# Designed miniproteins, single chains, continued (6), part 3

Each design is a single chain, and the fold is of that chain. pLDDT is the mean over its residues in the fold that is shown.

## One batch from the design tools (miniprotein)

Design m20074
Fold by ESMFold2-Fast:
Structure m20074 (fold): chain A 83 residues (1-83)
Amino acid sequence: NILHLLIQAALIATQDTVYLTRTLSLSPSLSLLLFGVLFVSYAVNALLLPYLQQKRLVSNSVLSLGSLAIGLAITVLLVLALL
């Protein structure tokens, strides 16, 4: 059920964002950005990447680059949040 997976992704992203916001005293703007990045990352990994990989609708290079870009975006955001 796609709706169930999206709700789980949103819930996990919300929990992680609230935890990091409280622990690191993040600004509202950084908290919103962090939520967006985490939610998109969780949703893409759960729904889009397995579907595209199974159907081979997108090249392996595009899937690899997309995964790396999401991972790097999260890493950069977390590093900036810790500063």
Scores: mean pLDDT 65

Design m20076
Fold by ESMFold2-Fast:
Structure m20076 (fold): chain A 61 residues (1-61)
Amino acid sequence: SEIDELEREILGLLMELYATDPEKAAALAAELSRLYRENRDASDEELARVLRQKLEEIRAA
């Protein structure tokens, strides 16, 4: 699914970040955990939109 693809991409970037800056990676992991909790009742379409935005933010940093 699109969500599985987005999660795989985000995990890949998180692992790369962990290798270079583990503190920043831990902060991002906590942020992702909060994002999922806040969107627990969201539809798959809404969650995909939120994950796409987060992926772009990670790539821009």
Scores: mean pLDDT 83

Design m20077
Fold by ESMFold2-Fast:
Structure m20077 (fold): chain A 82 residues (1-82)
Amino acid sequence: SRELLLRAIALALEAIGIIIEAERLEPYAPELAAEAKKLAEEALELAREALRTGDEALLEKAEEILAEARKVLAEAEAKVAA
C-alpha cells in the first residue's frame, strides 16, 4: 500500500539520521553510539522486508526498534554533554 511505503520512507530517513549522528558521537560514546547504529540498521532491514512482503507487523516492529535506537542515541548525546 502507499501508506506502508510512506511510513517506510519516513522510518528510513529517521534511521539514516540516527546512523549519521551515532557515527559523529562514536569517538566520545563508542558503546552507546555503536548500539544506536546497530538498532537503526536493524530497523532499516525490517522496513525493507515489510515493503517486500507487505507485512505491516514487520513495519510496526521496525518502528519499535527505531524508537529504541532513538532512546540509545539520546543516552549517547547526554553522556557527551555531561
Scores: mean pLDDT 88

Design m20078
Fold by ESMFold2-Fast:
Structure m20078 (fold): chain A 59 residues (1-59)
Amino acid sequence: SNPIALVLQKEKPIFDEAKKAIESGDEKKLKELADKHGLSVEEMKRRVELYEKYAKEYL
């Protein structure tokens, strides 16, 4: 019933992979994910931080 939850579920695989790349220091995978989605590495990291804050709080 929460539209934000639906958006988070659709984006979850992308941000989960980006988070794992950040946590493991896999710079190559992080750059590949960012490039695939039209983002810079810095923007991807910022979006992962925001996603983590909201997703952890709500689930």
Scores: mean pLDDT 75

Design m20079
Fold by ESMFold2-Fast:
Structure m20079 (fold): chain A 60 residues (1-60)
Amino acid sequence: PLTAVIDFDSAEKAEEIAAELRERYPEAEVRVEGTTLTITTDYPVERFIAMVLRAIGMGL
């Protein structure tokens, strides 16, 4: 599995981004704890990178 941990400025932003990721990448495990978003997936590395970049971009 591939795992990424991303911290955002607020818990609200983390939850908004998590909801978007769950909708677009339904097979990924997306967890939120406070401001921290954890993504765990068995997707190919290219899809995993795209998902992480989307999360970071939405967090900007």
Scores: mean pLDDT 81

Design m20080
Fold by ESMFold2-Fast:
Structure m20080 (fold): chain A 61 residues (1-61)
Amino acid sequence: SPEKEQILAQLERDKRSLSPEVQAQVDALAAQIAASTDPAEIQALYEQAARLAAEEALARA
């Protein structure tokens, strides 16, 4: 779906500033999003990736 494609593109852009360890976790979540056809699952996985990014940003603030 266009929404899923936008989410995957956003995760690819946003991960650039994260540590290699967090990038690997985001990549794993992105792979699950790419494989999913359930909008609720896609949203939950995207929220999980956003939380990982926010937690790293907070730790480095």
Scores: mean pLDDT 83

Design m20081
Fold by ESMFold2-Fast:
Formats: C-alpha cells, sequence, structure tokens
Structure m20081 (fold): chain A 74 residues (1-74)
C-alpha cells in the first residue's frame, strides 16, 4: 500500500493536466498541481532514497513540464 502512496503525486499531476485540457480552468488545475507538489515533498521527507522514488520524481517532473506547455497554449 505504500507503493500506491508513492504514485499519488503523479496521479494528481495527470488529473491537473486533464482539468486544463477539458475545462481550461487554470486555477482549479494549479491547485491540484500544488497538492501533488506538496505531497511529493512530504513523501521525499519521510521516504528513503530509492530507484522507485527517483522514477516517480522524474515522472512527476515530466507531467509538470507537459502541464506548463498546455497552460501556455490556453
Amino acid sequence: SGEEALKEPVKLAEEAKKILEEKGDIKEAEELKKKGEELLKFIESVTPESELLEKVKKEFEKNLEEFEKIKKEL
């Protein structure tokens, strides 16, 4: 079940991108993105460095880059 928690920030970032694409609601999407960022920071503070955590962080950063690209197109 801890593995599910590690994936949650990425899911929040993906959902934030979906809100931008489907609704164009920048404020709602930014709030969800921020929740993902805060959750990832918390996970990093309590979780030992691991290959899985590194992969999650990279996937999260990729989703943030895609989010900013979508936001600029709006």
Scores: mean pLDDT 83

Design m20082
Fold by ESMFold2-Fast:
Structure m20082 (fold): chain A 60 residues (1-60)
Amino acid sequence: MEEIRLRPLAPGETITVPLASGGELTVTTNADGTQDFEWPADASEEELREALRRVEERVA
């Protein structure tokens, strides 16, 4: 795994953060506690890392 950690989220929780390119990163917590990450195919890795950092801030 990459050095990305999110705090435990409740099942069914969804967090959305904007990307610099105008798209958005969506993080969904499934009923089994796993997380799905959804983002535009055109997003750069730097944009994704920044968005994931913002997700961590929102679950602080």
Scores: mean pLDDT 68

Design m20083
Fold by ESMFold2-Fast:
Structure m20083 (fold): chain A 98 residues (1-98)
Amino acid sequence: MPAASPEAAARADAAIAEAEKIFEEALKKAEELAKQGKYEEAVKTLERGLEEALAVLNRAAAELAAAGEDAAAARLGDAAAAIGERAEEKREEIRKKG
């Protein structure tokens, strides 16, 4: 990416990796709860994981935007949108099982 500094790129990569880790852990827990027929707890677990993942991305994006690293901040926004879409699809899937 020609506009991002190496430090901004590394910060964005770290934030995306942490958010993906948080979301994947929540996704696995939600799937296990759904297998147990605990659909409400599964949805709540997924929603908490989404909130935590988005908080990581939004904090990093705000810091990078304040530093003028708009390309890196935009990349974090794209990652947040992707995680949000995955969460909504999984929420719908769990609700269809219940």
Scores: mean pLDDT 84

Design m20084
Fold by ESMFold2-Fast:
Structure m20084 (fold): chain A 76 residues (1-76)
Amino acid sequence: SLVEAGNRLIAARLRVIGDQIEIELFQKKYEEALKKGDKETAEVYRKKISNTQKRLAEDQAELARLEAEYDALVAQ
């Protein structure tokens, strides 16, 4: 149904937004660690950024699939 497809689309959009916010927060923590000379903490946040960027790419691909599904349902 359009309602179910719409709910899945909203959830997918929220996941993408959450990933983007998380990357921004980790980037800020990474920069703070670098300014303090805390190489160990900087490395932790570098890895977290990389992992979250991979998740963002997967979530963006899923969002695109769900948008195409929703558009196809609206066209019927």
Scores: mean pLDDT 90

Design m20085
Fold by ESMFold2-Fast:
Structure m20085 (fold): chain A 97 residues (1-97)
Amino acid sequence: MKPIEVSEETRQEIEDGVTLALAEIYLALGRVPPPELMAKVEEILKKHGREDELAAFRHLVDRIEKMTEEEKLRLRQKAAERNIPLSTVIDEEEAKK
């Protein structure tokens, strides 16, 4: 194995994983990721042919953007009370419709 090629591929996989995890943390806190992070997430999901996941991610971001600060606070309190991510609470509310 060539150390440089293997190292760069592994680094890219780690960077992609960290980018997706960081975006998920933002969503779990009921916050919209920065535009630069959003662009990287879209590039990663498109690169891997994960169009369904990209659509779901965009939907969740749009939902969070449309929420008032009062709604975000209420959902964060529910998430904290149940010790679960805010994204899970949002998904459960969507599942009721």
Scores: mean pLDDT 72

Design m20086
Fold by ESMFold2-Fast:
Structure m20086 (fold): chain A 90 residues (1-90)
Amino acid sequence: DPLRERAEQLREIAEEIAAYLEEKLAADPSGMSQAEKEAYALVVNIIERLKERIPTEAELQAILEALTAALRELSHLPIFREALERLEAL
């Protein structure tokens, strides 16, 4: 199922971003930018939604658009730039 495969790839990308930001938050939450805090909240929400059920194509497109916009603000960091490139392939 192509939709399931895209959703699973999106979840993997979101989990990698969440792990990076969670480590940064655990080390020094005051050192995080507003964009990083917003990206963290967004990826946590995406992961929970994708664990519960397979999204519709419209829902997946909306999630991809929202995450892409958030990561563009953070594209100066390699992890977010690499994630953005992976999202563009979905």
Scores: mean pLDDT 86

Design m20087
Fold by ESMFold2-Fast:
Structure m20087 (fold): chain A 63 residues (1-63)
Amino acid sequence: LELTEEQIKKIAEKLGVSPEEAAELARKAVRLVVDEGLSVEEVAERLGISVEDVRTAIQLAYE
């Protein structure tokens, strides 16, 4: 999964984090949910963010 600068900026603004942190969170969220099949709730706990933030990061990563 390749993230554009525009996708990273949108995620950073939505989550209230730095662009670098947003990119890392989005990549981890996609890997854990999509590739490894973990629940959004489990990934939210592992990343220390809300379930809504995990869903937002994944959705914006595919937009």
Scores: mean pLDDT 79

Design m20088
Fold by ESMFold2-Fast:
Structure m20088 (fold): chain A 62 residues (1-62)
Amino acid sequence: MKYIAKALKDYEAKKPDELTIKKGDTVLVEEIVDADWVKAKLLSTGEEGLIPRKYLELEEVL
């Protein structure tokens, strides 16, 4: 199940497979990996990567 989500705060990628986001960015959550991480695509850039789940507000179910 995919979701549209908003970044609640800035997150800077610490590994090459992670995604950098800024507060207010819109992402497409492609996959919920575990309790702590999701795989998402940043809609403004098309970049994909892992983000901590707690940094996102899930807004819309696709």
Scores: mean pLDDT 81

Design m20089
Fold by ESMFold2-Fast:
Structure m20089 (fold): chain A 81 residues (1-81)
Amino acid sequence: MKEEVERMIEAFERAADLLRQAGKDELATLVYMAAAILRKMVEEGKYEEALEDGKNIARTMAKLAREQGVDEAARLLEEAA
């Protein structure tokens, strides 16, 4: 579970980098913030909550990334969900 959440955080950070490179700074910032929140939950031992919340956030952020035309970022987030 911890390793699964850590892989999800990595996917969020990679997706956020792609969003920033595409000039979608606001969405990139939101995805980076989500990754930071999940990291905080991991530090607190809340792995199950981090995984569940992370999957829900990933689905929402993937939809927004796709709507903004950054399909590669959307794919990374969809795979994390």
Scores: mean pLDDT 87

Design m20090
Fold by ESMFold2-Fast:
Structure m20090 (fold): chain A 110 residues (1-110)
Amino acid sequence: MSDFRRELLREALERLGLPESYLSMSSDEIWDALLEEEHRAALEGDPEAAERAEALRTFLRVRSALRMAEKLGLSKSTMREIVEEVVRNRLSASEVRKLVQEAAEKQKNK
C-alpha cells in the first residue's frame, strides 16, 4: 500500500469512527465484521451495531474506490476528493463506480 493511500484510509476510518486496526485487515475480514454487526443489530436491536455496520460498509466502498482510482491513474487530489465524497454522502457501490468513472473521464479530457 502506498503511504498516500494508507493516509487516505486512516482519515476515512477516523471520520467513520472506526479503529485504525481496520487498516491491516483484509476486505474479507472487514466483511465478516460487517456481517457480525448486522446480525447483532437484527437479533439484539442494537442501534450502535447498525451504525457500525453502515460505517464498515462505507469503509469497504472507500477501499474499492481507491483501488479503482489507482488502476485508472487518478491524481492524488482527485483520490482525496473521492474519499471525502464517499464518506460524507455514504455513497452506494453504484454511486462510487459512477463517481470514479466520471473523475477518470474528466482527467482524460484535459
Scores: mean pLDDT 83

Design m20091
Fold by ESMFold2-Fast:
Structure m20091 (fold): chain A 55 residues (1-55)
Amino acid sequence: SELSKKILELGEKFTKEAQEAMEKYKDMPVEERKKLLDEIWKKFQEEADKLIKES
C-alpha cells in the first residue's frame, strides 16, 4: 500500500540519520549515544504515527 511505502521510506531516512549520528559521535560515551539513538527512534515513531493518522 501507499502507506507501507511511505513508512519504509521514513524508516530508511531514520536509519541513515542513526548511522550518521553513530559515526559523528563515535567517541561519545555509550549512554549519551544511546540517548541520541532513542531520540531518533522517537522521531521515527512520531512521524510514522502521523502518517498512519493522516492516511
Scores: mean pLDDT 80

Design m20092
Fold by ESMFold2-Fast:
Structure m20092 (fold): chain A 79 residues (1-79)
Amino acid sequence: KEDVEVKIALAEIGVAVLRLYEQRHPDPELQKLIDEAEKLVDEARKALENGDYETAQKLVDEAIKVLREAFKKADELEA
């Protein structure tokens, strides 16, 4: 339970960091990835609040994959 909560909190921070970056470097593809990650994080949070730890874990793992892709995209925009 606590491990899933920590992962969701870290993913929420990742979304916030990418949103701040996107404000300085607007990119439609990056924005779509951030929006997708945020939706997955929100769904993971709801699953956790409902006691569905397995669904919350799956959703947050998917959010982390999308965030990883978004951070890679952000790096490519600066290269």
Scores: mean pLDDT 83

Design m20093
Fold by ESMFold2-Fast:
Structure m20093 (fold): chain A 60 residues (1-60)
Amino acid sequence: MIDATALSKEQARKEIELEIEAFREAGELAKKNNLSAVEFWREYARIYEERLREMMEEIA
């Protein structure tokens, strides 16, 4: 049992879900645009950050 008073398990779960979704989106974008590994990771980071900001604005 993990007692995360400062960080809720639900928040951690949402972050993992966002990471998975961003990874999938970046993967599709890489296939469509024939991206290199470096470009793939840049798109992943970009998508993840954008979705994370959207989530934070929606909730907070």
Scores: mean pLDDT 74

Design m20094
Fold by ESMFold2-Fast:
Structure m20094 (fold): chain A 105 residues (1-105)
Amino acid sequence: SAAEQQRQRIRDVATYLVNNYEENKETLEKNIEKAKENTRKSEDKELARENLELFLKVQELVDKAVEYYKKALELLDKGSSLEEIQEQMNKALKYLQEAYKLLEG
């Protein structure tokens, strides 16, 4: 059915994004650690502080997005309504979009 196809599409997307985050989490953590070091060692301490604040905010937003994707997967496994699942997916997408805007601005 169209509803079963939509459930499978949501599962595939949410699973992909969760797995992609886990694989890239180490890179983000290394960037944050380097940014922290730069706040002490860089000649441009103000820029280093701003970069650290940016990476910490991106981490917060991405962590929230991943929590909502994981909740969508939990609701899929429990056989919850598409409306409830889509609400979690929409919340995840908003946080992910906000993180991308910070990285491009």
Scores: mean pLDDT 86

Design m20095
Fold by ESMFold2-Fast:
Structure m20095 (fold): chain A 71 residues (1-71)
Amino acid sequence: SMEERIKRAKEKLRREGERLGLSEEEIKRILEGFEKLVKRGYPIDVAESIALTLMRMRAWTRRKAEEAERR
């Protein structure tokens, strides 16, 4: 079902966010964005790709901030 596909995509995104070192709050916000995209009529795979890109961008930004703190 569509609900099962959404649930599996959310579980996959949550695990990826955890692997990237994102906080629970950041992961929650990205999952909320994913759900909004699906509700707006985006295909699940497209919404998942957008959410994954956002996770990678946030992880990259965090790494750059951490590098700056090592001065």
Scores: mean pLDDT 84

Design m20097
Fold by ESMFold2-Fast:
Structure m20097 (fold): chain A 66 residues (1-66)
Amino acid sequence: SMLEELVEKTLEIVKEEAKILNKDISSLEEEIRELARRLAEAFLAGDREAYRAAREELANLILTAP
């Protein structure tokens, strides 16, 4: 499905960003997946406000990772 494809693509991008930032996100994968799903759902619905909110929350989660 398009939703699944967007979620997996988002996870790939997030994992690459985490690698660049030298962050271990293994323990956060479920939270990241849920945020990726929210981001993909907002994108498909055309909800720009929800998309921005999910994107900011995802970025903060990665930046504050141990």
Scores: mean pLDDT 83

Design m20098
Fold by ESMFold2-Fast:
Structure m20098 (fold): chain A 94 residues (1-94)
Amino acid sequence: SAEKEAWEKTEKLLREFFKGKIPADEESFKKAVAAGIVIFAAEYELLTGETSVARARIEKAKEVLKNLKTKKASKEEEEKVIKKILEEMKKHVF
């Protein structure tokens, strides 16, 4: 489904972005969740509708992720935090 494909693309992007690092604080965690929601919605739009606006929204969300305050993390901490980001996103999109 387009929903599943958009979710998988968003998860892959978050995992690539947070490789070896996690949001440093609660505010940065909330920004990561918000960026993930925007990316998911825009990826879904690209699969189900026509819009250059969706691509621009993805790029803006990627800039939010790049500018996040992050801290060094183990692979175990990374996986745990990524799962929490995805769980919080799920509450808003499903």
Scores: mean pLDDT 87

Design m20099
Fold by ESMFold2-Fast:
Structure m20099 (fold): chain A 68 residues (1-68)
Amino acid sequence: SMKEKIEEEIKEALARMYVSIAKLLLEKGDNEGAIETAEKAIEIEKELKNPDEEVIEEAKEIIEKAKK
């Protein structure tokens, strides 16, 4: 359905936006915010019919860098 397709596209865009925000937070030294925001991106990707592994890997890299 059109609504289902729009919801998936919004979730895909939202996950990518969360990764971008997490990168900015990491750059500014907000390690806690970067981890929380990257984890939200992974959570959204896991709800998708076809999770974007590239987005998940980027989010995981942010979490690892923020923990150091």
Scores: mean pLDDT 87

Design m20100
Fold by ESMFold2-Fast:
Structure m20100 (fold): chain A 80 residues (1-80)
Amino acid sequence: SLSIGELAERLGVSKSYVSKLLKEIDESLTRMKQAILVLQLYYTEDEEERKELIEELRELGVSEEEIEEMLKQVEELYAK
């Protein structure tokens, strides 16, 4: 495990640059994981699997309002 300062020194760049890159990578990974979970939520017909996917979305920091909106969209999709 390396600190931001150690990473910056090893790469020959500023600490601010390393911090920015790590934030951008973390944000991109979080967005991709959220997208996969939302896709799984749209395709699952199992209530227990649905509950597990919702819990994972909560752990990633998705708000209750966003989760409720996603669930409404899924319900509307299956209401026809």
Scores: mean pLDDT 75

Design m20101
Fold by ESMFold2-Fast:
Structure m20101 (fold): chain A 62 residues (1-62)
Amino acid sequence: ASPFSGSPLERQILAQELRELGASDELVAATLAALDAGDRETARKLLRQAGFSEESIEHVLA
């Protein structure tokens, strides 16, 4: 089941926002895969390990 509970458009917007914040295509793909699996904590951890601030992570994933 998809944890996004949103449209494919929302997924594309999230991917674009991550790229604009400096995320690599690989990091974007890994983050989206974690969210698709329902593992929001893994998505947050990936972004933290890549050097994103808690404020940026909450703003993008909220």
Scores: mean pLDDT 75

Design m20102
Fold by ESMFold2-Fast:
Structure m20102 (fold): chain A 55 residues (1-55)
Amino acid sequence: DREDEELSSRLSQRLGDYLATKHKKGEKIELEEFEEYVGNLTKELWDEAQKRLES
């Protein structure tokens, strides 16, 4: 689906920005922190997609 491609692209971009920011700050990414971030990001993007369908 085109929606799946858009969601995947947004997820990749957001993850890339997150990882780049952590790298620039010299911060270590713990697996638990990363999993929590991915879970929250996935929910955020899903909620955005749902709101977009309402418009």
Scores: mean pLDDT 74

Design m20103
Fold by ESMFold2-Fast:
Structure m20103 (fold): chain A 59 residues (1-59)
Amino acid sequence: RAEELARRFGLTPEQAEAIVRAYDAGALTDEGSVRALAKALGIPEEVAREAFRYLRAQR
């Protein structure tokens, strides 16, 4: 999953793993939490939002 995210969205392995971990922990609940994670990882908010949507589609 993290490897697929890194490849699909041009993320580092560390950034992709952080997004997957946050999603699995239920930390990505709203627009504010997605925005906060994007800022913490130094990635565009839209990239974080697209990655979150991708993970939800893989349910």
Scores: mean pLDDT 77

Design m20104
Fold by ESMFold2-Fast:
Structure m20104 (fold): chain A 86 residues (1-86)
Amino acid sequence: MRVVITARGVTDAQKEAWRQYAEELRARGLEATLTVEGDTVTLTIEGLSVEEEIGYVLRAIGYGLDGYKVKVTIEGDTTTIEIDLS
């Protein structure tokens, strides 16, 4: 399964945390690609289990409950999560 996470309004410290997380995912044997454009980061993860995908969706719901704008789209084998942190 594939998860695509886009976070907008990220700080430089948060961008570094996202880079470290992508490296951690790759160290676990997952295919993880991070793209940084201005204050936006996009992390694409392939090879996740259903349980790991559910974990990402639950975290996205948590951001929404905290008052951030969150959009989750599930289409086929791809889950897309968009978070506005600004």
Scores: mean pLDDT 81

Design m20105
Fold by ESMFold2-Fast:
Structure m20105 (fold): chain A 67 residues (1-67)
Amino acid sequence: DEFLKKLEEKIKELEKKIEELEKKIKELEEKGGDKKEIERLRLELQIVEGIKALLIGIKSLLEKKLK
């Protein structure tokens, strides 16, 4: 299923973005960076995690429907 494969690729892209955001947040916290910037990045992280969860949910539904 080509659609499932594309979905998996998109999930992997989001995982990489999550790792990058987590790394940036940690670096800013360790350096005593701007609290507002840290909050902005945390909100972006939550949004990206939410999108990933939706894509995983879609994948699970598609896998269930094919069986």
Scores: mean pLDDT 82

Design m20106
Fold by ESMFold2-Fast:
Formats: sequence, structure tokens, C-alpha cells
Structure m20106 (fold): chain A 111 residues (1-111)
Amino acid sequence: MKKYTVTVTVSLPRELAEESRERILKAVEEIAKKNGGEIRSVHEQERPDRVTLTVTVVFDTEEAALKAAEELYEYLKELVEEGRILDATVVVVDDDGNVVKHLSTNEALEA
């Protein structure tokens, strides 16, 4: 069965990491369930200046994965604008590892 993976990567300020983690995981779970997706993994990595949260969600259709990715991106973009998170990326990948969609709150204005 062909599957689509949505990978959400979020950079959290260390001072806000606990609160932001709970809020983001809840939002990802709600958007995933709404679109028929299943959370496959949650990983957290500490960096000297931030905490990186990575969540993977699997969908059975491209349409559901793209819709979920767009809803997640809009939610995370609002959090960046509010200064609650540093940046976020949402990537949709098929079973062969091809990138179907890439959404980023980062502006590559200089690099």
C-alpha cells in the first residue's frame, strides 16, 4: 500500500521548550486524526541554543498528507510570528523518498 510521510521539524527556544512541545504535539495529533493520519514517531534533540522536535505522521493518500501538511504549516507559522518557536519545516515524502511538498517558515534570504 503506497504511503505518504509528513515530517514536522520544529526549533523550540530552550526556555519555552516544555510548553511549546505539549502544544505542538497536541496540534499535530489533532490535525493527523482529522486527516486520517497516524503518528509514527516523535523525536527530540537538544542543541546548545534550542530543542529540535521532529514528528512523523503517515497517511494512506497524497491528498490527506498535503492537506495535513498545509494545516500544520499555517499553525506553526503563526507560532513563529508570535515568537513562541524559532522556525519549522513540514515535508511530505512518498514511500520512495521523493519530496512531494516542502514548506518552511525560514526565509533563505542570505543563504
Scores: mean pLDDT 81

Design m20107
Fold by ESMFold2-Fast:
Structure m20107 (fold): chain A 61 residues (1-61)
Amino acid sequence: ATATAAAGAAIADDGAVLPLPAGTVLTDVKTVTPLDADRYLVFGTDAAGNPAVAVADRVVD
């Protein structure tokens, strides 16, 4: 079963939508920082207001 993450998707610098993993602790996305062309560091907060970080990958053909 696919669970929808409360944080939803992150937006890359070039406007690409980066889906966050189902069940991610991120409920509020604050910053998306590019690590390279296909990887991004997503910084935000969880439901309790604690800092949380996720790595999102662009889907490559």
Scores: mean pLDDT 61

Design m20108
Fold by ESMFold2-Fast:
Structure m20108 (fold): chain A 68 residues (1-68)
Amino acid sequence: SLHEKAEEVLAKWKAGELSKEELAREIVELVREFAANPDVPASPALKELLDLLRNDPELAALFARVAE
């Protein structure tokens, strides 16, 4: 599920298993999947990942570049 994918990505990031570039790519995929399923609410893990984008300008720039 989207919720389980978001939790896995967040757990890997907190464990130091992802670079910022890898995290940006994973968040782009999660956001695309979320946008394709408008009836599915954003999970707490997805919201936490989006908060990382708001608080990290480098991650936000990487996300914007991958999302193009």
Scores: mean pLDDT 81

Design m20109
Fold by ESMFold2-Fast:
Structure m20109 (fold): chain A 81 residues (1-81)
Amino acid sequence: HMEEALERIFQELKEWFKKNLEEILDYAERIVKDPNASKEELLAAKFLLDLMLAIAKEFGYPEEVIKRLEELRKAIDERLK
């Protein structure tokens, strides 16, 4: 079933994100702070942040983590205008 495959993928993503959350946040913050970041880099960072937000909300991460991700996403949206 597709649902079993998705559950397995989400469990693997959860474990990976748990181990790499700080590195992913640092990466997104570097892109947000880089005044020379291309539109493509900003869109890639936005996609990554949207994925992380979905995972964080699904797995019940602390509100502080979710707020940090939302703040970074807002900063990218401002730069894409």
Scores: mean pLDDT 78

Design m20110
Fold by ESMFold2-Fast:
Structure m20110 (fold): chain A 59 residues (1-59)
Amino acid sequence: SLEEEVRQAGREFAKAIENGDYKGAAEALRRLSELYRKMGREDEARIVQEAADQLEAKA
């Protein structure tokens, strides 16, 4: 389900952050943004995509 995919992306994001893997964290947030778009949650999709761009800048 989409909810399970969201939880999985969240877990991958947390793991990447704990490991200092900003590129991996950004990738997880991009997946989360795509999932929010599939759910019609455009505001949440935009917010996490902006966060992903910010994390990519740190890499």
Scores: mean pLDDT 85

Design m20111
Fold by ESMFold2-Fast:
Order: C-alpha cells, then structure tokens, then sequence
Structure m20111 (fold): chain A 61 residues (1-61)
C-alpha cells in the first residue's frame, strides 16, 4: 500500500448531468491538438481557435 502524495482528479459535474464547464472545453481542445500533432498536422493558433469554437458549440447543444 503506497498512496500518492499528489493526486490529479478530473472533476465532473456532481449531479452527473452534462453541463458546460470551461475546464472540460480546455481539456478537449488540448486533447484534439495532441491528436492532430500525432497525425502530423501543423497546428496553428487559427486551427486551435476553430477547434475551441466547434467544441463550445457542441457542448452548448
């Protein structure tokens, strides 16, 4: 038994409902950027802004 001194937990909505959270959007944007870099796509500020806009639109539903 060796508990970690630091633990990073992804906190989701307490009631389990799908609710817009800026931290979740930031995480999703970062994940998409990493996926594009792995695919060999050159990531620009314009592309990042477009991805964020799409994710915000999707989250707003």
Amino acid sequence: MAPAAFRVASTRSADGSVRLDPAQIDAAVEHAVQAMKLAGIEVTDELVASIRAVLERLAAE
Scores: mean pLDDT 66

